# Designed miniproteins, single chains, continued (2), part 45

Each design is a single chain, and the fold is of that chain. pLDDT is the mean over its residues in the fold that is shown.

## One batch from the design tools (miniprotein)

Design m5530
Fold by ESMFold2-Fast:
Structure m5530 (fold): chain A 90 residues (1-90)
Amino acid sequence: MELEELEKKLEEALKAGNYKEAIEYARKIAELEPDPRLRQLGLATVVLAEYKLGYLSRAEFEAFLDELVAAGFLSEEQKQRILEQIKAAE
């Protein structure tokens, strides 16, 4: 279905460093996602891509992840994994 195709395109765009394309795919996925938790996690990909493009500071990115943890949409373990992946890519 269209959602699976968008998720595949998002993964490919992120692996290729095509963050502008990743933002477009992540927004479309979030719009199609009926689960509010999964929708918010999809928006986290948009924020990550904006951070990679230099549109957001690391502090703003970390603050967004903290909001997801406070809302119960993301665990502390998942937050630390995301931050470690960013550090490894620097």
Scores: mean pLDDT 73

Design m5531
Fold by ESMFold2-Fast:
Structure m5531 (fold): chain A 87 residues (1-87)
Amino acid sequence: MEEERRELLERARKELEELEKNKEKLKEEIRKELKKEGFPEEEIERVLEEVELLLEGLKLQIKAEEEGKVTPELEELKERVAKAAAR
């Protein structure tokens, strides 16, 4: 039902919004931890960039689901890729 979908999207959005709001704090904690372990700054930045890209990807997926802009096309694309891989 649409109500259950709305609750799921609202929860996912709220959690992602909290992560985005605290993204800088989270990145600082990760940076400090890795620096204590002796990792070079370039390696640390690479890890932080990966985390940031994952958060951005999730945010775009949630927005697409809410707005209905890209979700149908995204699912169609995934299906086409899966069929091509199965050949």
Scores: mean pLDDT 67

Design m5532
Fold by ESMFold2-Fast:
Parts: sequence; C-alpha cells; structure tokens
Structure m5532 (fold): chain A 73 residues (1-73)
Amino acid sequence: EKLKDFLAGKATEEQLRKLAEELGISVEDLKRAQEIAKQSPLDPETIAKMIENMIKAGVDPKTALEGALAPVL
C-alpha cells in the first residue's frame, strides 16, 4: 500500500522519509523514482507489484526500484 501511494504521488513528506529508511535509500532517490514513475505509461499499482515481487525474490530494494522503472528511462 505505502509503495503504491508513493508511486502515485500521494505520499506525504513524512511517508517518504519512512519509506526511504525502510528501503535504505535517500529521500532524493525516492523523489526521482516518483517523477520517473509519473512519466511511465505503467499503472503505479503494477509498478509497485513488480518491485514487491523482486524484493520477495531476494533483490535489494534499490535495485528492484531501478529495475521496475528502467523501461521508462
């Protein structure tokens, strides 16, 4: 849920800080990922599920986030 709201641009500044701490990345990196996701033709829920599946498969959160967003770079 939190990841989907973040990708959809609905996350508050406090939620972004908490998510950055949980994923081990900077708030700036999260904001850049959010802007890339906004330009993506993919639904935020679809991107969130891809990231969650990659993390569940043992991929680190930063690499999972970058991999899910790579097609729009």
Scores: mean pLDDT 71

Design m5533
Fold by ESMFold2-Fast:
Structure m5533 (fold): chain A 67 residues (1-67)
Amino acid sequence: MVDELISQLETLSKQAQQLGDDSTSQRGLETIRNGLESLRAGMPEEEVAEYLKRKVEQLQQRLQQIQ
């Protein structure tokens, strides 16, 4: 569900900020904004969810590398 993916992105963005990775934190926030804008523009929820899932995975991988 899109709401759960947004919550995951918010959590990852906060974790990135706590680790001092402002770039990754900003990417997380940008992804949330892009997802919400896509929903408002009438993009199917399934397509937005797929996009957000991929971005969650990318941010998780990035945070694992940074520690």
Scores: mean pLDDT 81

Design m5534
Fold by ESMFold2-Fast:
Structure m5534 (fold): chain A 77 residues (1-77)
Amino acid sequence: SEVEKEVEETKKRLEEIFEKYKPYLSPEQQKEAEKLKEQMIKDLEYYVKTNDLSPEEVREAGEQIVALFEAYLERLK
């Protein structure tokens, strides 16, 4: 479905951002960032499932999650 594609795109973007910042992070920071990434993905999947979101709503939620994750990693750098 288009909703599933938007969720998968968000997962891909989170992974790409994590890999980009990984060289600047300590092993402990990498572990905590990985946990946060996994939790953000679970929260998005739960939000999508419980609220019957449109693809546009999933995209918007995904963009916000990606921005928050990148801001978190930037502060750790």
Scores: mean pLDDT 88

Design m5535
Fold by ESMFold2-Fast:
Structure m5535 (fold): chain A 140 residues (1-140)
Amino acid sequence: STIQRIDNLAIWAKELAIKDPEKAKQLIDEAMNMLSSQLNNATSADAPQLAKALAKVIEAIASFKDRSTLEEYRANLAQFIGKINGLAGGTKYEMQVRETIQEALEVVREEYGEEAESEMIEAIATVKYGRALVNLLRGG
């Protein structure tokens, strides 16, 4: 499936992040382009699998151990998170998506610190459907 290919690209990018960062970025860019295409045709039922695929992309970005790489992708990651929450919000999939995104944000905090997590959360809060997710993450 296309989601399985996104997962595989993220896994390869994670393995290459230190030893071949340029190739790893190419794999992340391909995964993000494929994820964007999936989001354009997605339904609420697709949201959990898309959130998991995005979490693997975030984990791959964290594996660079370079905050500037996270900053390069922050706006696009925030847009994807907002779109996925727009699909899941108010549905039976909302909790699973929230938990998956929360785990991805914890990976950002562990690798880059609380300031990097806070900057990512603020970026999410500025996008459509992102503020609603941020309120759930802080209020749960």
Scores: mean pLDDT 87

Design m5536
Fold by ESMFold2-Fast:
Structure m5536 (fold): chain A 55 residues (1-55)
Amino acid sequence: SASENAMKEIETQGKDVFSKEAIEAALKAIKESKGSSDGEISENAILAVIEVEGK
């Protein structure tokens, strides 16, 4: 599903760029948004990363 693809992409590509905390926050946001549209899942994951990395 879209949420599984988003999680895989964040774990594979994100871990080289983002902190472990940001990756965990993004994965949590994706899981909480599993019933949402692909765009909404992606946006929620990005917002979670920004919240952690943005301090």
Scores: mean pLDDT 70

Design m5537
Fold by ESMFold2-Fast:
Structure m5537 (fold): chain A 82 residues (1-82)
Amino acid sequence: SQEELDELTEKIAKAFEEAYEKILSTKELTDEQKKQITQVMVETGKKLSEAKSIEEAYEIYEEAKKKLSEISGLPEEEFPEV
């Protein structure tokens, strides 16, 4: 349902905010890495707003998680489950 999709996208947004705070507190990031992380978060937000299904929202989260892990060095398993 639309309500379930909206709830999931909100959970994903919160998961990324929590992951970002953890990255900032545990990793030394360059300004370039911070910019790349911001770019991924902005792009992910746009994709989530256009998601048509719960499955699509999960795929968007997994792809963004991989990108943020690659940029920051935070392991994927350290990201919140959604």
Scores: mean pLDDT 83

Design m5538
Fold by ESMFold2-Fast:
Structure m5538 (fold): chain A 87 residues (1-87)
Amino acid sequence: GAATDADLERLAARAEETLEELERALAAGASLFEVELLTGVVLLLHAVARVVARRRPPGARGRAALARLEALADRAVALEREARARR
């Protein structure tokens, strides 16, 4: 329904903001702890979105938001792995 799709879109927007914070933190030489924390937030937002989608099947916009969240989670994990490899 529209409410579910809107919730999933809001979760995706917050994950995008958090990924941007992660990228800025990495550029600024942030601690591995901060990188892990920001990565964890993106992963948590994706996990919450999957729970929402299981309880309330999403429409087309919600499915697009879920796909975006999955891509954001994958990007966050890749950035954290790169940060670990540098340290």
Scores: mean pLDDT 89

Design m5539
Fold by ESMFold2-Fast:
Structure m5539 (fold): chain A 90 residues (1-90)
Amino acid sequence: SKLEKIKELLDKMNQILSEEYEKLSEEKQEELRKLEDEYFPKIVKALEEGDFEKAVELLEEFVKKLKEKGLISDENAEELLKLIEEIRKI
């Protein structure tokens, strides 16, 4: 199901972010926390409301901002964006 694939994406994203976080400077770690605090409540709300389209849009925007701010490697960002594209096909 689309929800199951979104959960798989969230699990993969949490793994990647945990690994990337340890490599970041304190300033970049604070930027990542602020971005998570902005996006995660919105994503959770969309999922709770069954608005999977909005949840996927918010996840894509979040990953793109992570890449733009240098909070995640290009390789890891591309991996997450590919998973998002696969979810959109469901």
Scores: mean pLDDT 86

Design m5540
Fold by ESMFold2-Fast:
Formats: structure tokens, C-alpha cells, sequence
Structure m5540 (fold): chain A 79 residues (1-79)
């Protein structure tokens, strides 16, 4: 599932976060992605999430910004 794949990425690149925090965050991010980002772009989101966490320290603000960028791109593409 999308939630499980997000969880695996978070566990790989943010090992300092607790398991409970990772599980709750993965669930929240999966729900946001499924509601706001087209299914066709879910793989692209996962790839960009992994690169974001690989290159930057994990932060909720950065994760929310990534989702926001995808939402904006979806809106522009539908115009």
C-alpha cells in the first residue's frame, strides 16, 4: 500500500524518529496524497520523497511543502 511504502522510506532515512511517529506520519501522508494527488503521480511522489529525505534532514514542514508542490502542479495541469 502507499502507506507501507511511505513508512519504509521514512524508516530508511529518518531512523531517529520513533516507530509510532513514523507510523502515524506515514498514515497521514498517505491519506493526503490519495486525496490531493492523482494516482498516476503516486510513484513520482514516492521518488521525490526519498530524494528529499536523502538530501535534507527530515522535517514535517518540508514534507508538507512537497505535497503542496504536487497539489499546485495538479491544479495548473488541469487548467
Amino acid sequence: SLEERIKEILEKYAPEWSKEEIEELAKRLAEMVEKQISKERHEEFLERLEELLKENEPSLTRLEALIGIFVIEETVSSM
Scores: mean pLDDT 75

Design m5541
Fold by ESMFold2-Fast:
Structure m5541 (fold): chain A 104 residues (1-104)
Amino acid sequence: MKEVEELLRELKELAEKAKAAKTVEEAKELFKKTVELAERGLELAPEASAEQVQELGLAVHEAFKAIIDRLKELDPNDLKTLQEAEDAEAKFRKELEEIMSSKE
């Protein structure tokens, strides 16, 4: 699915931008964008192949990991934002794994 390929590219580009984020505000905006892309991934996942859902799960995980790591570097005392990002990552990981398991 071309839409999945485009989403994978956007998630990878977002992970790289997160690593380069210079401010907490920039990192929070990238977090918001990652949530939007992850929601799009969930919408596409039911019609995607199991392999594509697995690739989406990995890309979403890497994007959230990059944001969480960068937020920790920029403001390690913003525990609320870090918890929100970790909760979002766990939610999307669980939902994508459930969709993937339904295809096998």
Scores: mean pLDDT 84

Design m5542
Fold by ESMFold2-Fast:
Structure m5542 (fold): chain A 68 residues (1-68)
Amino acid sequence: AQALTPEQGRELYRYLVEELGLSPERAERAVVALSNGESDPERLSEMAGLSLEQARAAIEAARALGGA
């Protein structure tokens, strides 16, 4: 569980909106959950209102940005 910097959080938000097509509200919820170390796709899906595929992609993007 790695806390994202504010800059990494903004980059992740942009990716989620532009590449995954998430609404701003869903992208914001996903960034908050991922910044708090959420790594379970099913849990992230429930928390942010994502599909399981979107949740997996968001987790992978957060890991890539955090270098974990």
Scores: mean pLDDT 80

Design m5543
Fold by ESMFold2-Fast:
Structure m5543 (fold): chain A 88 residues (1-88)
Amino acid sequence: KADAEAFLANLDASLAKAKATSTPADQQLLTALAAELRRIAEAIVAGASEEELLALLRESLERLRALAEELGNEDVVARVDEQLALLE
């Protein structure tokens, strides 16, 4: 819980740093990734079960895949597909 709260507090700073060296398309993906990570961290802080966290992670990966596909980032699509396969 405390680690998730610390992560959430530092997320905006980490995102700003990553975006400073990124293309506009990568900035859009980084913004979406940060929103999904924030959603998961908030669920952890709220005491979500492992089952609920796995469901949220799957949903987050599916949304990131859709955005990466829309932006034409095939490398990110492939990476997300690999992660989704690990979740079964």
Scores: mean pLDDT 75

Design m5544
Fold by ESMFold2-Fast:
Structure m5544 (fold): chain A 61 residues (1-61)
Amino acid sequence: SAAALRAFMEEFTRRAAEISAQPGLSREERLARAIEAVRELGDRYGIPEAYLEAVIAFVRA
């Protein structure tokens, strides 16, 4: 749903900001945490797998 997608995007934006602000993490560690957040939040909000794959591809770029 649009509401679920919005909640997912808002929560992921917060998680991404927290990961970016975390000192001492390598680029690979930040990427891994970001991908974990996408998968965790995708499951929580029932986001379609195809959309999650697109977000993960964007995060990896």
Scores: mean pLDDT 84

Design m5545
Fold by ESMFold2-Fast:
Structure m5545 (fold): chain A 73 residues (1-73)
Amino acid sequence: DEAEILERIRELALARTKDPEVRAQIERMIDAALAGDVERLEAIADEVAASEHAAEIHEVLGQAQREVAAELE
């Protein structure tokens, strides 16, 4: 279930950071992905890539995706 996977990624990513700006961007990205809104997701990704939070967002989302992959084995 795609929605369950995205919600689990959200939970795990948000557990890895306490920065409110990083958390807000992760929530925006997951909400756009859940809605299937590719244009919105691309716009948020561009904003993130230009921000000081790009590295942290990339790392926490990457870690969350790896944890979800391990849970699904």
Scores: mean pLDDT 82

Design m5546
Fold by ESMFold2-Fast:
Structure m5546 (fold): chain A 83 residues (1-83)
Amino acid sequence: LAELVAKAAIKAIEKDYEGAIEALKKALEVAPEELKPLIEKALEAAENKDLQEALRYLGEIFDKIAELSQELYDELLKAVQKL
């Protein structure tokens, strides 16, 4: 999950919306139920090529991961730092 969310953020910043959409669809398959609505909103924003909205929802996903699991949040930070 963490690597897929990080990949989606990177691809969105690169304006690779197809790559961001692919990563978000894979994230949705493995995400806990609490994260699915936010991932779906990020996916919709990416499909509309709305970088600001996509990054906003990705930020909310990061915040929600931090609330649900410190371990998942640490994995997410490590994935982002490999950039």
Scores: mean pLDDT 76

Design m5547
Fold by ESMFold2-Fast:
Structure m5547 (fold): chain A 73 residues (1-73)
Amino acid sequence: AELSPARLAGLQALARAASEAFERLVNEEGLSDEEARDRVSRAVAAHGGELLAAVVAGEITPEEAAQRLLEAI
């Protein structure tokens, strides 16, 4: 099965947000790699699916989904 353009854009935005959050938690907030991964993975597990669905439905932009994920971390 092929990813739709909207789904692909949403996945890319969420993945970028998760990576950015991890780097900030480790480098700027002083968390360990394990603590940063745990915090990011919990936010992705809790919100990632609903945010991706909203992007695919055209309810929010990929950028808005990324911002909401960052706020949840």
Scores: mean pLDDT 83

Design m5548
Fold by ESMFold2-Fast:
Structure m5548 (fold): chain A 117 residues (1-117)
Amino acid sequence: LSDEEAAALGGLARKLAASPDPAAQVAGAALALALAASPNETAQGGAGGAAAEAAASPVPVAQVLGAAAAVVLAASPNRAAAGGGAAAGRVAAESSVPLARALGAAAFALGRAALAA
């Protein structure tokens, strides 16, 4: 990914995750997860915001995907990505969906540990 492509995809992921359409929220969450797994730092930055939006979604699948993106970011050697993962993980930890809550708690713990190192 180029930085321009990464920034555009990050913006798209956030817009989709914040959409009133449930299918768009799931698509935004899935794109956030894909961007979180990218080695591109701009993609990882966009993924953090989109993951937090997805984790706050009323759609259970979007919450789980957002929480998964948070875990991937929190495990990143990039400190900014780890911070984004911790922040999105905190949102996911408040989820009523058990899997999203567990993943969110893990992301928050991993991201905090990375920032303390």
Scores: mean pLDDT 85

Design m5549
Fold by ESMFold2-Fast:
Structure m5549 (fold): chain A 75 residues (1-75)
Amino acid sequence: RRELLQQLYSPDLRVVARAAAELLREDPDDPRPVVLLSTLYGVNLTREDARRVAAAPSLEEAAELLLALVREKQT
């Protein structure tokens, strides 16, 4: 989705996390959010991490989980 892809480049990490979570909920194997987080934030999101985000009961919970994972992996 064009709008979600634009949100991945937002300066607000919360907006990025929500857009990435929404993409992963549609397809947990989507490489776009994983590659973007790796290249722009230096965060190596694993396939297991992506599946955990996709399995969250709501988009808001998925976004919060992804944001927490990004912050945890930024050392």
Scores: mean pLDDT 77

Design m5550
Fold by ESMFold2-Fast:
Structure m5550 (fold): chain A 72 residues (1-72)
Amino acid sequence: ENKKKALEYAQKARDYLIQGNTDQAMEYLRKGYSLATGKAKNQIEGAMTFLRSGNTDLALANVEKAIKILEE
């Protein structure tokens, strides 16, 4: 199920961001982005954009919003 898999990837990205592992976080954000749709996909895209610019706190906030949407 793509929604469940997108949620798993977003959760993994969150865990790597908390650990400071931005390379792994970006990899899992890309995987989640490919499976997510609608508002969740937009939040993951925002997280990737913030992470590319070094704004890890804003990237984490966007990932947490995506997780909340995917849990609903």
Scores: mean pLDDT 88

Design m5551
Fold by ESMFold2-Fast:
Structure m5551 (fold): chain A 75 residues (1-75)
Amino acid sequence: SAKKALLRRALQELARLVREAERDPSPDTLQRVLERIDRIVERMKKELGEDDPVTQQFQITADSLKAAIDKRLAE
């Protein structure tokens, strides 16, 4: 389905951002990664709506990644 394809693409973009953060865990890179994660979430909300189950599932994944990055920034 189109929704599954959109989710898969968004998850692939998140995976690329995680690899970027792993290669360069500098505060500047981590902040840029957080901003890009937020933009992907906003795109999902715009395309499918905030109440769509696919958007909600993506938000959970994005929030988990943001929490991990925030923890690393606090170290």
Scores: mean pLDDT 84

Design m5552
Fold by ESMFold2-Fast:
Structure m5552 (fold): chain A 84 residues (1-84)
Amino acid sequence: SELQAIAYNNLGYVYLLLGKYDLAIKAFSEAGKLKPEDEALYWNGMGAYFLKENRPDLAVQAFKKALELKPDYENARLALESLS
């Protein structure tokens, strides 16, 4: 349901703030399963967060996942190119 997708998305961001990245990835993945059109957006958001936290290796993984899910995702593509 949409409410479950919102709950998992919110949980993912809470886990990011706590530094629990594996749990954040799992929560965003569950949100994406419930709302597939938003899955690439959640991975792109994770990438942006990892850049802010000075974690470029994790950011690269997140942006690559966003592009795997949505190959025409310009923001993720440009971010990944800037990290190369």
Scores: mean pLDDT 82

Design m5553
Fold by ESMFold2-Fast:
Structure m5553 (fold): chain A 102 residues (1-102)
Amino acid sequence: SMEELLKKLEEKLKEADEKMKEGDVKGLIESVKEAVKIAVKLLLEHPKSEKALEAGERVLEKIDEAIEYLKKEGKASKEELLELEIERGILLIAIGVSRLLR
């Protein structure tokens, strides 16, 4: 259900914040990737939902925050940063498709 996906998304976003505080680069990237999967599912299953769109936009903001954090700390490889940029691109496409269906 949408409410279950939204709850799971909130948990993954909080996990990303905690991994960022811990300096756990791999944990941060995995939490963000899981959040993107949930957001894409929300956007595709509920294309006209404002809650789904807002959730997608929140995940996009978290990706940008994670990329900035990892660049500042210098702990992530170029490949790990590219992985987050790919996830960002996937999410932008899903948001664009959702907006087109409105």
Scores: mean pLDDT 87

Design m5554
Fold by ESMFold2-Fast:
Structure m5554 (fold): chain A 88 residues (1-88)
Amino acid sequence: SDETIRELRKEVDDHLQAGDLEGAIKAIERLAVELEKRGDTESAQRVRELAEEARRALQAGDNEKAEAHIWEGVLTAAGGAYLLRSLA
């Protein structure tokens, strides 16, 4: 639901503020599932790819890169693949 997506985006932000990158990655993985359920398959696919890249960066000890990928995932979920919503 739209409410669930907003709640998950807040959960990602809370984890990032706490320095919990693992929790933030799990939250964006759940965002991808919710986007897919809504038929936003392109955004869901992109968020899944960003979650994998964030996890790889975290495993390599590159917390800055992991955080950047997590933020890109949140922005993808918030804005979608298109700016059409801004014109409506």
Scores: mean pLDDT 79

Design m5555
Fold by ESMFold2-Fast:
Structure m5555 (fold): chain A 94 residues (1-94)
Amino acid sequence: SALAEELLRLLEEALELLEEAKKTHSDQDFQRLIEVLQRAARLAAELDPAVAERLSEVGLRVVLATGSDKATQDRILDEVAEELEEIRREVEER
């Protein structure tokens, strides 16, 4: 499906932006990640509301991470990366 392919592309972009945010801890890189996750959640809502909900929760966790110390940011980003990889695998099977 073209929508599933676009969602996979956004998830791959989110994972790349997540690695950049882990390196820089910059507000700009966190914002870029949040924006891509919001786009992925909107697209996912057309395919699977459950995936959209999970992506929305992931995005909220990244927002909460922006107000945290670097150690907490790294932990949250690692947990978010695991969830995004799981969602990516599930979408690839469709």
Scores: mean pLDDT 89

Design m5556
Fold by ESMFold2-Fast:
Structure m5556 (fold): chain A 87 residues (1-87)
Amino acid sequence: METKELAEKYDELGKQKEAEGDYRGAVVYYSKAALGYLSLGDFAKAREQIARIQQLAAKAEAAGDTKTANLGNTAVSNLERLLEIAE
């Protein structure tokens, strides 16, 4: 499977996990999708994944799930740093 197809599959899995209320799983898959899009030079799609992770971290925090909120915020910080280096 080409990297683009894999990144798109992780985006789909992230959406599925989010729909199931599995915000932790959604953060993991959106992070994998973002890394895939970064490796392809698709910075626009990488930024879309980062924005979704930010929204999930905020939702997790509002629900009292500090562990998932911290995971999401850490993923955003790491991905934004990689994006700055790649651009």
Scores: mean pLDDT 85

Design m5557
Fold by ESMFold2-Fast:
Structure m5557 (fold): chain A 85 residues (1-85)
Amino acid sequence: MEKLSEEEIADADAAIAAYKESDPVRAEYIELAKKGAETGDAELFIKALEILHEHLLKKGEAEGREEDKEEMEKVKEEMIEEIKK
């Protein structure tokens, strides 16, 4: 996997800061994904995606948004496959 550019790091930091107040779990998975990209640790990326998937699944169920489940699963699978390349 290619190392994060300065722009990608800045975008990740901005997203982490923005989500820490509104969606702290989303901030945590972005932080783990950033750390995984910086260290080259694919397991950190996979863990970040698992946290995101579980959180969004629970949030969708609580809000009655069943339609989000298939989209979240697809995004998770795509990201895991991209990490494995």
Scores: mean pLDDT 68

Design m5558
Fold by ESMFold2-Fast:
Structure m5558 (fold): chain A 93 residues (1-93)
Amino acid sequence: MKAAEADIAAVAAALEAARPAIRAAVAERLAAEGITLSEADLENAVAFGIGIALTEMELTLRGPATPEQLAAAVELAIETAVGMGRWLHRIAS
């Protein structure tokens, strides 16, 4: 009773296409808090955020994603990556 594999693949492709914008948004939000991650830590935080957003869509999606669901997935990826970035900065400090 999940979405078809093709529907999930379309969400994964959309999130990957959005990766540069997600990365920029995460870096900007962390910079506003005085946090600057290494390139590797920023890429790891973004990859983690996208992975969580995709997992959420795999659990909740029932067909092709709407534009609103895709926008929510991008926002979830950003929020998750920001949280991971805060944690990475804290343990490195």
Scores: mean pLDDT 85

Design m5559
Fold by ESMFold2-Fast:
Structure m5559 (fold): chain A 74 residues (1-74)
Amino acid sequence: DDKRVEIVKNDVAELVGVSPDAFEASREEVEELLNKILELGSKAVSVEDPKKQEEYEEKVKELAREFFEKHRKK
């Protein structure tokens, strides 16, 4: 459970290009982000289209940036 939260935080930090310590988020907020990413991934898998896969990757990066901006420590 806690390890999954840490992995998601590290993935967000890597996608945004910051340290995982640069932002603060609760377990619930991290799990909500993960659920949104998983929902997008599920929809992408349902359609084997390179364009849909690219749209999925861009949406994941956008969610990661929005999550960082919302939870930035300053």
Scores: mean pLDDT 73

Design m5560
Fold by ESMFold2-Fast:
Structure m5560 (fold): chain A 77 residues (1-77)
Amino acid sequence: PLQSVLNSTTQTQGLQQAVNVMNQLDTVDPDLASRALSYLGVDQGSVVVLRGQNVTVTHPRAASFDRARAVALLQQL
């Protein structure tokens, strides 16, 4: 289940795990994905490939890595 995959994500693997989780979803909300990626340390203007689609990170990178906030946002996808 999606929740168990998100709960297994470590701080050091957070970005890659989040991308893998988003790729498992039927639909990706680019705004929620952008917010989650910003909390995982991805810079604004970066392009991440999710399900073969280019998603541009529109939100500024968060001041600190925050896995818990990223997980909460991904649960809304």
Scores: mean pLDDT 61

Design m5561
Fold by ESMFold2-Fast:
Structure m5561 (fold): chain A 81 residues (1-81)
Amino acid sequence: KKELEELIEQLAKALEEKKLSEELEKLIKENYDESVPAVSYEELGDLVFLARLYLEEGKLEKAKELIKEALKRLGNRLKEE
């Protein structure tokens, strides 16, 4: 869906530039989970890439799960910096 496509694009850009938009910061705060370990930006990029592939296949639920996971892990990654 449009919102998920826009979110995937925002995440990909943020990971490439290592810079967050205000909207993305809000989503990270809402999905923050301290128990989920921080991962590298490369691993986060892999999650976003897989989400895009599932979205192209019409597997919206899988794409949404991967993006939610990326948001949780990105929050923890930013706390380590």
Scores: mean pLDDT 73

Design m5562
Fold by ESMFold2-Fast:
Structure m5562 (fold): chain A 95 residues (1-95)
Amino acid sequence: DDLKRALEVNEKLAKELGEEAVEYILLAQLYYILGKIEEAKEYLEKAIELTKTKEQAQAALALAMQMVGEEIDEEEILNMSLEELKEKARELLEK
């Protein structure tokens, strides 16, 4: 798959640039859109572990909510800390 090879190259570049979490969120989102839910979950779990900012964690949580069909209040998400966002995303994926 040409897409998988292009994503592998981007993944290596993201590691060199220190933006690994963003690359894994993008990979998870693309696999989710393609209906490859197990791969999407695996990449999102990696992204959650590597998140460094609240914005990255919020993006990971939003994708986790979409994948499992759960909804969390937007105001609650905006008031969560980085660690709270990471924990909530992991909880959703463990269900």
Scores: mean pLDDT 76

Design m5563
Fold by ESMFold2-Fast:
Structure m5563 (fold): chain A 65 residues (1-65)
Amino acid sequence: SSELRERIKRVLQSLGVDSETAEKIASLLVEGRWEEAKRLLREAGYSDEQIEDLLTAAKTLQRRL
């Protein structure tokens, strides 16, 4: 949903992801496209450890709905 996407985007931004990348990643994660989100984050320069932390935060938000 739009609300979940906005919440994921804000969490990603609080963890240092820029607004445009955070919006793209949030959209992919809401669609369940986790592999594409991982690839995009790696291409944007995030480490594997940072990517796992970001995705774990997003999964936690999804479980609250």
Scores: mean pLDDT 81

